# Ledger of designs, part 19: designed miniproteins, single chains, continued (4)

Each design is a single chain, and the fold is of that chain. pLDDT is the mean over its residues in the fold that is shown.

## One batch from the design tools (miniprotein)

Design m12633
Fold by ESMFold2-Fast:
Structure m12633 (fold): chain A 56 residues (1-56)
Amino acid sequence: SHSSISQKYIEELQKLVEEWQKKAATANAEKQTELNRETAEKMRKLGKKTAEELRA
């Protein structure tokens, strides 16, 4: 159902944010730039996957 898929997306997104926050807290500026890029890519892929599931 759309509700279950949306809830799963929110939970996965929150996990990505928490992971990023933990890693960012101990990273220097250059490492934070790479971490931001990597996290953004993961969020983009999660959004694409969720959109595909919602269309099915």
Scores: mean pLDDT 81

Design m12634
Fold by ESMFold2-Fast:
Structure m12634 (fold): chain A 94 residues (1-94)
Amino acid sequence: MTMTIIGIRIGRRTINGQTIYQTFIITRDDNGNYYMFTTTLDSNGNIIDTQIRQVSRDQIIDISRQFSSTTTPASGDDSRISYDISRQIIDRYQ
């Protein structure tokens, strides 16, 4: 299945006193369906979790709003690593 990247968001969160980084990539398939790829990384850049879900456009807006209210934008190496990993995940499922 071929996926087109529509948007990418990267941010930092603290959960149970531990710093984690999250990326989500919004994609569209050839049939017009939207998907969200979520990758969670620890403070050292190790992948903790990867999730894929089919989403509606409205769900994308809600998730984006929740992410913006609960995360600080990632920068530097953490942002780059999260982007590269998320891109590799999409390429695997294309």
Scores: mean pLDDT 68

Design m12635
Fold by ESMFold2-Fast:
Structure m12635 (fold): chain A 81 residues (1-81)
Amino acid sequence: SEEEELKNLTKADYLEAIDVMRRHLEEGVPPAALSDAANERRASNPEVLDEKEREELLKEVEELAEEGKKLQEEKKEKELE
């Protein structure tokens, strides 16, 4: 149940995914700048492009969060051994 897993993602999982995403986009457009700009524009007049860009970022964050969670679980198992 991927939907259930995404809902149960911890703050740490999301932060890890965001950190990975930030590293990936650091030389392009930082996610913090995109989020701030999108939030400000949404308060006054939301743009269709901002919504589309945010959805793409959220989709990538969700994919990265899933991968991060699996890696964390595997690492935790290995360290316990």
Scores: mean pLDDT 52

Design m12636
Fold by ESMFold2-Fast:
Structure m12636 (fold): chain A 68 residues (1-68)
Amino acid sequence: SEREEVEKQLKRAIEGANKALEEGNKVAAMVALKELEPLIKRGEELGVDKEVLEEARKTVKRLKEFIA
């Protein structure tokens, strides 16, 4: 289902974002932010698990703080 595919994409994007943060790579962090924000919106529309969405939102906050 699209819900399952978006959940999988969210988990992969979170992993990529965490790697960018660990490496201190601002360009990779900006790319991760651009990928995560639309996936979170789509995941909310499709009813992806709240726990996955919460982790994604926390990751977005960390990315925004790092990029700023």
Scores: mean pLDDT 88

Design m12637
Fold by ESMFold2-Fast:
Structure m12637 (fold): chain A 69 residues (1-69)
Amino acid sequence: GAAEIAALEAEARRLLAELGRVAPPVVYQNAVRELDEAIAEARTLPADEAIALLRRLIGNLRKALETYG
């Protein structure tokens, strides 16, 4: 529901902030754009699909942190 979506958005923003400390600027800027696009898309989707999209985004951010952190 809405609480789970809010928690996933908060987690994605937290991971993006961590990526900004370790990743090259171009990688960080691309991740910011992808997060903004994913959040905008999630707001147009049913809750289950929004949750799946945000979980995929979080997975991608975690993989980026493994590469650059």
Scores: mean pLDDT 87

Design m12638
Fold by ESMFold2-Fast:
Structure m12638 (fold): chain A 88 residues (1-88)
Amino acid sequence: SMEEQQKQIERIKVQVYTGQLLLMIGDKIQEQLEKIRKEGKDWLDPEIREKAKKEFDENREKMKEEAEKIANSLTDEQIQELIKRTLE
């Protein structure tokens, strides 16, 4: 039914959002670990950890907004095509 198709499209959009957000989070964690390493700081230091967490939190909303924009940029036609390709 059209309702079943719409639910599947929404499910895929949520998966795209989640996937994009996880990639952005992974990149940000890698950047923070690299920065700590280059500065010769101990990543077990609570002060260093708290600073990294604050910097992450400051970028969290921006990452969510970007992931949402990417997910919403996909047309229903593009999502339907993706579904067809995964099912062969």
Scores: mean pLDDT 76

Design m12639
Fold by ESMFold2-Fast:
Structure m12639 (fold): chain A 83 residues (1-83)
Amino acid sequence: MAIIRILAYHKNGEEVAKEAKKKLEEIEGVKYVDVGVEYDEETGLYKIGIIIVAEESLAEKVAEEAKRILEELGAKIESIEVY
């Protein structure tokens, strides 16, 4: 199993986190998705932390699809790490 960690920011953290989790769980090869959201008062944005557990052979495809989904939701991606 591969672990994909994503850090992103959005103005509407809770709504985006909920939509992201739903869409990410629908990606082929995804086994588990955890999404955390924390409001950052200094920036006025929500910090969205995402952990995806995926099939190792599909991890790169899952990471690319996750990036696409988050960008379509208007999230600013800070980092994507695949382990």
Scores: mean pLDDT 86

Design m12640
Fold by ESMFold2-Fast:
Structure m12640 (fold): chain A 91 residues (1-91)
Amino acid sequence: MKKIEAELLRMFAEALRAAAEGDVEKARELLEEFARFAAPIASELTGEPLAEVEAQLAAAVPGLVERMAAMPPEELRRRAELLEKKAEELE
């Protein structure tokens, strides 16, 4: 579990870093990969069917991209660093 959690944190941090560099398309692609990876875990935690959770997480990606694009690059990098540190502590 913790190793998968660490990987999810690193994937999200990578999306934040892409957004901080102004690469919004890369951030979107990374968030789509994150959603796909997170869906089985979210399904297990909520008891919702996997396909429904996948659809819900995928639908949330555009909104997350818009929120990241609206944030200052320094704040995005700061958040990425915090997630990277948490991932390192979990391993």
Scores: mean pLDDT 82

Design m12641
Fold by ESMFold2-Fast:
Structure m12641 (fold): chain A 86 residues (1-86)
Amino acid sequence: MEEVLKLLVGLIDAARKGDKKRREELVQKLLEKGFITPEQAQQLLNAKTQADVTDILIQTLLSKGTFDSEILAGVIALYTAVLNTT
């Protein structure tokens, strides 16, 4: 989970910076880990804004259905990343 959290934060940062190559790399790693579906990967690659990427990632975390401290930390980290860009 901690490694996945780092990938999620990195993906938001890549989207903010417009780093398409890094975004594709991180999406691929999340897909390989089984954390996202191919449909979610396509949505992340087609997202136009950092806000869209963040929303998809939050929905993905919530869809896991596990109320775990690591998942909650992931949601909080994504929310904090959004706040830090305002």
Scores: mean pLDDT 71

Design m12642
Fold by ESMFold2-Fast:
Structure m12642 (fold): chain A 118 residues (1-118)
Amino acid sequence: LTEALLEAIKNEDFDKALELIDELIEKSEISGSVSTEIIKLGVLVLALNKVGKLTIIPSSKYTKEEFIIGLENNDEDIINELRKAILTKQVSQEVLDAIETVLKKNTSGELKKFLDSI
């Protein structure tokens, strides 16, 4: 599953990537109040980074801690920042670290295995 998802992302087949992310979520347990939308977008951002398709920018509007709080509270501004990162292919290291922290903390099963592999 991990290899198939990374291959879909490399080929920019986002329809296939989202299908595979849905399969990872279905085979996983999600704790806390983090929405499925945040998990899907966060996994997509981390996978894009793993395959080298993201440009790391030196600064963002948010610190790591601010972004973690926004992710855990399902903040619409933070969800829009995830969408923006996917569309622009630009993200700060602080935002990447925040996404990884929240997703690894709030997931188990196949999705956690995927996150630990990237």
Scores: mean pLDDT 83

Design m12643
Fold by ESMFold2-Fast:
Structure m12643 (fold): chain A 62 residues (1-62)
Amino acid sequence: SKAAEIIKRMEELFKKAKTVEQKKIVLDGAVKANKALREGNYDEAMKIVEQAEKKVNELLEK
């Protein structure tokens, strides 16, 4: 399901996060994505996950 995919992607992002800044991005994204999922807004939840992934990956490359 889309919900399972979103959860899995956030868990993988948590594994990649190394710094406090990166972990805050993942935590904020997870809270917002979970809220969107509970509201049935799967497209918004996916967008939130994708934005969090982009931010963390950009920080990991520097």
Scores: mean pLDDT 81

Design m12644
Fold by ESMFold2-Fast:
Structure m12644 (fold): chain A 75 residues (1-75)
Amino acid sequence: STTIIVKVVDENGNVLAEETFVTETIEGEIAAKLRGIGLALDIAREKGAAGAELVKEEYDEETKVLTLTYQLVYK
């Protein structure tokens, strides 16, 4: 199985939201990544940000944990 952790941070690196997905399939991994993007954009809209961008991607091959960190982008 693969664990996907999505973090949404503000401009100072404070964690605003975090969601964890566990999947056994490639289709599940794709769905989890799309859900993560959706979470980041939803938080951006809620906070009045212009959007969100992926600032960090980390994969641990031993534990099969993929961590995606999205940062809010302001004008």
Scores: mean pLDDT 82

Design m12645
Fold by ESMFold2-Fast:
Structure m12645 (fold): chain A 100 residues (1-100)
Amino acid sequence: SILDEIAKLHKEMLTASAEERLKLFREISELLIKALEEGEDVEVILTILLLTLQDLLRDPRLTEEQKEEARKIALETIDYIEKLVGETPLLRSARNIILS
């Protein structure tokens, strides 16, 4: 059900304004943490997070400030994941991708 909610928010992002896409990304990130807490695979969570971020960073409608806000949301989400599962090579790799 949480993955279904994330899919619904992704669909909403397709027609959303730049500002609404950032709001939806924050909501998706919160749901990804919930899914992880309910036993979803961390690799699945990280994949969805990074692909959603990449989509935002490729959007020419987003300002550089909005893109930095998206990176900040992603890094805050990774930090929370680390608190739940501990530091892993996957989390280090994800941070490096976000900071690229």
Scores: mean pLDDT 88

Design m12646
Fold by ESMFold2-Fast:
Structure m12646 (fold): chain A 85 residues (1-85)
Amino acid sequence: SEVDKKAQEAIEKVSKLSPEAAELFRETVERIKQLDPEDIEAIVQLVAEALRRLGKILTPQQVREVADIAMELVDFIAKEVEKKK
């Protein structure tokens, strides 16, 4: 799916910052895929939880970069859901 392609691109971008961060991000993406895509609040909450955990591993600048990547993915998912209504 288009969401799967966008998710893989996001994971690859995170991997360039840190391989360990990319694994946590990949796990978060898999959890997001199990949610109702219309439940944007739950998706954002999972992303926030992942960023909190990454803050213990990454620098503040790297956390900001991962947050930007994650928010771009969330925006893409929200727009795809709107197209299906």
Scores: mean pLDDT 80

Design m12647
Fold by ESMFold2-Fast:
Structure m12647 (fold): chain A 61 residues (1-61)
Amino acid sequence: MSDETIEAIKSSGAGAILTYMESENDYSPELLEILKEKIEEDSKDPKLKQIVESMLKSVEG
């Protein structure tokens, strides 16, 4: 992934990041960590955190 893409992702909302991951089918640990940090930073939403944790487990297993 390009640095430009990573910066764009980091500047986006959690929902936009999740949509990007789904459309690209890219659930890399780096993207999941960025999404997790963004969710914790922006919303503290336990639902979104659960989704990210489920995706991380899916990638690991």
Scores: mean pLDDT 68

Design m12648
Fold by ESMFold2-Fast:
Structure m12648 (fold): chain A 66 residues (1-66)
Amino acid sequence: SDELVERFVKAAREKNAEEVIRLASQLTDEELARAIGRLPLTDAEKVRIAKAPDRQAAGERVVELL
């Protein structure tokens, strides 16, 4: 859902850790990749997020790297 991608990007830019982690669990792999692509992250940081073992860890890494 494009709405969930927009909500994730907004929460990440606002540094709302709780909402980022919550929304990460609701995104598909493709939606999460699109959302991460819209954030001011380096290629190395994007790779670190992509290597997360689950969606909670991915959301936590997004918050840590922003």
Scores: mean pLDDT 85

Design m12649
Fold by ESMFold2-Fast:
Structure m12649 (fold): chain A 72 residues (1-72)
Amino acid sequence: MVEEAEKELEEVREEVERGLRDGREALERYKRISPEIGERAERSYEVYEGANRKLLEEAEKRYKKVKEEAEA
């Protein structure tokens, strides 16, 4: 059902956006405390950001497939 898949995609998108926002705020706090801690936090954030971007892309692909199958 397209409406359910759309809601699920929106929930994933919101969760990813909140996670990335909170991660950026934490990164900025670490950079203010120490450049060395900030550098380690930045590397961790890059990995976390990449994983979340991939998760969102997979969710978008699933939604597109469900929508295409519903239109067939």
Scores: mean pLDDT 80

Design m12650
Fold by ESMFold2-Fast:
Structure m12650 (fold): chain A 113 residues (1-113)
Amino acid sequence: SATREVIEETLRLLEETRERLKEGLKKSDFAGIEALGREFLVRLDELMARLDMDDPADLRVAQLLVEVRNAIQEVLDLIRAKAPEEEIKKKVEELLRKIEEAIERLRELLEEL
């Protein structure tokens, strides 16, 4: 189904982004994290555009992706504002937790399809 394909592609995107964010965080590479975050928002918006808002399963996927989208935007906002490095790091760690939760929830949804 279209929903299954979007979930599978989203899982790949989230897993890739998680590993790249961990590397950026380890290196304190905030410029790299900013570039990754902008790339991630574009790819996430493209996936969300493929969802059917009349489908209850797609609505659940969309809600979950909005939470991740909001978390990455918060990281980008702090970087743009030139916030203290420790505040940016804390927000990236919070984003990583939300990505892990999204991965688990999407895997559960995939099993229900």
Scores: mean pLDDT 87

Design m12651
Fold by ESMFold2-Fast:
Structure m12651 (fold): chain A 62 residues (1-62)
Amino acid sequence: MVIAVAKEDYEAKEEEELNLKKGDIIELLRQNEDGKMLAKNLKTGEEGLVDPKYLEAVEEDL
């Protein structure tokens, strides 16, 4: 499972996009063709597309 953290707040502009708040824990599911990722916000339970520039990847092993 690849986990990322939202770097900043992002309000979804399309219904397929994921709403983000800074510090939200995001599970990365798949990369889409347009450079966006399908992801799940583990805090809200929402799934949607997110631009990876708003995310900071967490290392897989701590």
Scores: mean pLDDT 76

Design m12652
Fold by ESMFold2-Fast:
Structure m12652 (fold): chain A 78 residues (1-78)
Amino acid sequence: MSPRELAALLEAVVEALERPDLSDEELRRQFAARLTEQGFSPELAERLAEAAVRGARILRTDPAAAESLRQMVAGVRA
């Protein structure tokens, strides 16, 4: 996985954690569309979106790990 792919995945995971009001399917659709706009192929965008939604589901069961990921992503974007 490239650094760009990893960064996009981690950002999508954090956004999914902040959007519990949306269904997994709606999150996947929105992430795939944005990743395609960022220049990823539609196939890769869908794969990253699916991974992000699955990662967010797992992290919702571990608040400490979720918070660590949020801080890491925020630090990279700052």
Scores: mean pLDDT 78

Design m12653
Fold by ESMFold2-Fast:
Structure m12653 (fold): chain A 69 residues (1-69)
Amino acid sequence: EKEEEEKIEKLELEAQKLQDLLENNKDLPKEKKIELRKEILELLIKAADTEEMEERYKLWLKKVEKEKE
């Protein structure tokens, strides 16, 4: 469905923007880098078209959260 595809495309584009920000600003504080990585993964979870992909991104999100602790 076009509306759902467009929504996924917007989520992927937003995730890409955050990835570019993270890559271009390596001097960001550790806390900010973790926040950006979490936001990227949350967007990817929403964009996931299979339960396996969603579960994978959720596991990566938990690992990123553990880095803050």
Scores: mean pLDDT 76

Design m12654
Fold by ESMFold2-Fast:
Structure m12654 (fold): chain A 100 residues (1-100)
Amino acid sequence: SVLDAMQRLVDWAKSNPSVPQSFVEGLERLLEQMKSFSEEEQHLALLLAAQEFTEYLINNKNATEEERKAAVELLREIRSVAPERYRASIERLIERVEKA
C-alpha cells in the first residue's frame, strides 16, 4: 500500500546514520498526516516525499554504493504502488539517483 511504501521510506531514513534527524522527523510527521488523507492526497504526499528523498541522495556525496542501490530499490517500490500518472515522474527520480 502507499502507507506501507511511506513507512519503508521512514525506516530507511532511520536506519541510515548519515540522514539528518530533521529529515527523519519530517518524514515521520508526513506519514502520520497521511493516515488522515484521502487516497489521492496519500499518493501525492508519497510522490513529494520521493522527490525530497531523491534530492537528499543526489546532494549526499558520502552515500555508499550499497545505500544508493537500496534507495533505488525503494524508489522502484514507490513506483509500483503509484498511480500510472505519477510513474514517469518516479522513473525520472530513479534515473537521477542511478546517474549521480
Scores: mean pLDDT 81

Design m12655
Fold by ESMFold2-Fast:
Structure m12655 (fold): chain A 77 residues (1-77)
Amino acid sequence: SKEQKAANYATAAGIAFAGGDEQLAVELLRKAFEYAKDDPETLKWIAELARRMADQSTNPEVAEEFRKLAEEAEKAA
């Protein structure tokens, strides 16, 4: 299902971020957002993940991408 794909991509984003691949984490979390667009609960979870990743990011450009994704997910939820 789209919901399961969103959950899988969000989980993969968390793994990539923990492994230090912050750019891949942005790309994977953006994929999660695409699949979650009609699911407010998953969108809220993606927004919370993106906010946390933005706060923890060591790269200002990547942090800004996470902040923008969080804002889009919050607006869509």
Scores: mean pLDDT 86

Design m12656
Fold by ESMFold2-Fast:
Structure m12656 (fold): chain A 84 residues (1-84)
Amino acid sequence: MEAEAKERAAEAVVREGRARGPLWHAMAEALRTLAEDLEAFRKQVEAAAADSPARAEEILAAGEEALELFERRYRELLEEALRR
């Protein structure tokens, strides 16, 4: 139901980032990169799940580690942007 709203919110963040300068643009780029990585990850999990549930679990565990790294980087960018 709200999938279109999520896409519009992402587009709004990208537009706002361009208007507010390089730091906000970097945050928008980080979110876009995450969205692309999550889409690729979803396809890998779907393919693995069709052949082996154990393989799907391995991929999910790797994804959890990647999300933790993203959270750390995004928090740093957000703190820098809010300081301005």
Scores: mean pLDDT 68

Design m12657
Fold by ESMFold2-Fast:
Structure m12657 (fold): chain A 104 residues (1-104)
Amino acid sequence: PVSGLPPEDEAVRLAKLLRESGEKAKELLLKRAKEVYEKLKSLDLSPEDKKQLESLSLEDIANAIVMILFGRAAGLSDDEIIERLQTNLGMSESIAKKLIELVK
């Protein structure tokens, strides 16, 4: 915020910056999700894991990446992050473990 601007102008400027930053962040996140998805597809997966991976969207993979990174930043263990991926995104333990290994 810049002193001397009306409060409404500051709010409009912040909203614009957040929208522009959010669009760029979403693009980068979806690019990362595509890379992770292709790596998962290249693994020797069980038939059950392949079926589950085919049911996941790129946005599901992107949400999983965010959850892994924020969980690590918050000091959560890999096991706690796996549980959250299973509970919130419906992922199998096997797919969640592979995702955590691919997200460095």
Scores: mean pLDDT 76

Design m12658
Fold by ESMFold2-Fast:
Structure m12658 (fold): chain A 57 residues (1-57)
Amino acid sequence: MSREERVEAVERLVRELLLAGASPREAADKGYALGRELGLSDDEVEAAVVRAYLEVA
């Protein structure tokens, strides 16, 4: 899995959780947990989480 694919996986997870009715905090917490497992930086995870929020809004 490329670094870009890993970032997109975090974004998809957060977006899917938000669309399923999860709270923003729960979705973000799950996104950060996945990002850490995939070896992403906190900055990369934060950018993915923000993009997911903008896509759902």
Scores: mean pLDDT 83

Design m12659
Fold by ESMFold2-Fast:
Structure m12659 (fold): chain A 61 residues (1-61)
Amino acid sequence: NEALKKELEEVAKKLVEKYLAGASNEEVRAEIDRYVEEKNLTEEEKELLEKIVVRLIIENE
């Protein structure tokens, strides 16, 4: 689902911006968990979101 992938990329970008602004890894993870629960994401979709967040953090190192 391309629409979902775009939504996950947008969410990941916002989470990475918060992380770079000083949010802890624990705070970012809590926001991921909250988003997953609110949107009823599958385990695979959660893993995809986590991978996008990690990729964007590495790209900003």
Scores: mean pLDDT 81

Design m12660
Fold by ESMFold2-Fast:
Structure m12660 (fold): chain A 86 residues (1-86)
Amino acid sequence: MEERIERAARSIAETFARINNLPPAKREQILADIRAELRAMAARLPQLEAELAEYRELAQKGDLEAKRKALALETVIDLSRAILEL
């Protein structure tokens, strides 16, 4: 996970710094900020996946609200994984 976070953070930070022609000191700060956000996102994934499993079970039993919550959680998890795979 840390290796993926570092790879994604560098890719995002380098692209942003290049587009905005930022000096080295600001590039380091942006990289640090992106790392922190991606780590927070990755740390939440196991809990979100556990919640998704619970809502999927309720949805299979006919709970329409649980079905909507499962769809929302699937979207958040999929987007988070896509960002970490950059």
Scores: mean pLDDT 80

Design m12661
Fold by ESMFold2-Fast:
Structure m12661 (fold): chain A 79 residues (1-79)
Amino acid sequence: MEELFKLVKEILEEFKKEKNLKSLTEEKIEELARRITEVSLQNTSLTPEDIVEPLNLSEEDKEKVIELLLRLPEIIKQK
């Protein structure tokens, strides 16, 4: 559990730096990583949009984060 959370948080922090996502604060990264980890463990049918909407990101940042979440399984497999 903790290993997946740390990995997802690292991926999100790196993505923030690469794409300069100003509305994706450190607090929102931690919350997003937690939500993604919980979804993975609970086998829930939440969409990427359902995961990201509560974080109140800018529309531009939200689109980029949703695209990352769709690619996240591939990124995790590469690590």
Scores: mean pLDDT 76

Design m12662
Fold by ESMFold2-Fast:
Structure m12662 (fold): chain A 84 residues (1-84)
Amino acid sequence: SEEEKRERVRRLIEENHRLGELLTRATDKVRAKGPEVARRFAEEFRRALLEKDPEKIERILQEYAGFSEEEAKRVAEGLMDHMK
């Protein structure tokens, strides 16, 4: 139905906005730790994305950005969904 379509689109927009906010926060937290840590994060994160490894993405976000398990899973799932 039209209502179901509107609800689905609204949830998708909210999820994409949330993912962007989480990624910005991760970048800010990593930058605060200094340029060497930021470089290592960028290299490992890029590699995990190329490998399409959600568990590795989660671990990297928790280790470098100090994300909770829940926040890391949300980012990994969102990124994996966009890379299909």
Scores: mean pLDDT 79

Design m12663
Fold by ESMFold2-Fast:
Structure m12663 (fold): chain A 80 residues (1-80)
Amino acid sequence: SDEEAARRVSEAVEKLGGERFDPEAKTFSAEQAYRAAYEMARGMGMSEAGAEKAGRLVRERAGPNASGETVARALSELGL
């Protein structure tokens, strides 16, 4: 679900850059969206090439200052 995916995105962003993630902003940069998708794909056992493609697609769809739901939607469309 989008809600579950949003939670996973938040967890992935925190894991990758907990010190650099601003939870009060509630928005994700395009780079954070890419990194979240990449880490989720790697965690699911996807190849490095597959994870890179997933990251690029999520970054493209999320854009700058994306909400967690926007990023979660992009991830869901990729089966993440």
Scores: mean pLDDT 68

Design m12664
Fold by ESMFold2-Fast:
Structure m12664 (fold): chain A 96 residues (1-96)
Amino acid sequence: AEEEREQAELERLVAETRKLMDEADKIFSQLDEETRNKLELKFIIEYTKVIEESKGLSPLERARKLYELTKKFVESMKKAAEEQKLRDEQAALNAA
C-alpha cells in the first residue's frame, strides 16, 4: 500500500540520518576545538531553520529535510578535517 511505502521510506531516511550522525560524531572528535565550535554553531542555526520551515510538513518531508541537512553537515566536517590535515602537514614541514 502507499501508506506502507511512505512508512518504509520514513524509516529508511531516519536510519540513514542516524548513520550520518554516527559518522559526524567520529569526524567531530578529530577536529580542533575552534573548528568544532564553528561547525556546531552553523549546524544549530541550520537545524533551527529546518524545524521552523518544516512546520506543517508531513513527517516524511521533514525527515527528507533533516537527512539533507545532516548529509551537508557531514560533508562540511569532512572538508574541515582535510583542511586541518593540510595545515598540520604544512606546519610540520615549516618546523623541520
Scores: mean pLDDT 81

Design m12665
Fold by ESMFold2-Fast:
Structure m12665 (fold): chain A 93 residues (1-93)
Amino acid sequence: SEKEIEKILKELEELLDVKVSKENLISAVDDLLKELGKSLEELVKEIEENGEDKVIEEIAEKFGHGSKKLPDPLKKILKLLLRAAKILYKEKK
């Protein structure tokens, strides 16, 4: 899991052009969960049942993007946050 987290951090740093710590990543996942009104378990279950792309579409609709295509950088960031959520959930088991 540590190697997977390190890969996510590197990809986020490349997308955002800023240094990202594991602490920043955990905080970003927590902020996403608060905004969605969901637990980590509920989010991970939705990803496993519906897939990453459908969950991203539902997040985009909630944040007011509606039927408009989410910008590619933002979609990539959300995919990385969903992958981080899955890893963090496994670490809690």
Scores: mean pLDDT 79

Design m12666
Fold by ESMFold2-Fast:
Structure m12666 (fold): chain A 69 residues (1-69)
Amino acid sequence: PEAAAGARGDRAMKEVLEAKKWIEENKDKPIDELLENSDRIGAAALHVIAWENGDEETADRFAAKAEEL
């Protein structure tokens, strides 16, 4: 039953944490390169980070990338 609760908020938080770990390894990369090379998890983390930094345009771009993947 726990494995079936994939829509639970904890699952989304797990993906964000995994993405943040990916970002920690790639923080020094330029944004364009991160967009090209990010997977769904990486794009989701970059979206959160950009949104927290107030860069709504970049956040929207990464959100769109994550939706496409």
Scores: mean pLDDT 66

Design m12667
Fold by ESMFold2-Fast:
Structure m12667 (fold): chain A 89 residues (1-89)
Amino acid sequence: SLLPEIGKEEAEKIIEGLKSPDVNVRVAAVLIASTSRFTPEAEEVLAKGLKELAKSPDPEVRENAIMAARGTGSEKVLKAVEEGLKEAE
């Protein structure tokens, strides 16, 4: 496989990283999401976590959640974030 595969635990770390007060950690989390393949369990964690982050009062956290979701290439994750953005309207 051309991309590393991540599971549930690694996906949880990506979600945590996107909430970090350290901008370098947030950027790293977006890059990892954009350069990885995901198990179904990891996709579920990303879908739920990124949907919630898309509703964040912090515009930088919201933007990072959108970028991470787009980077995943997962339709499930993208739909979850789109749903979160609509609910936050």
Scores: mean pLDDT 83

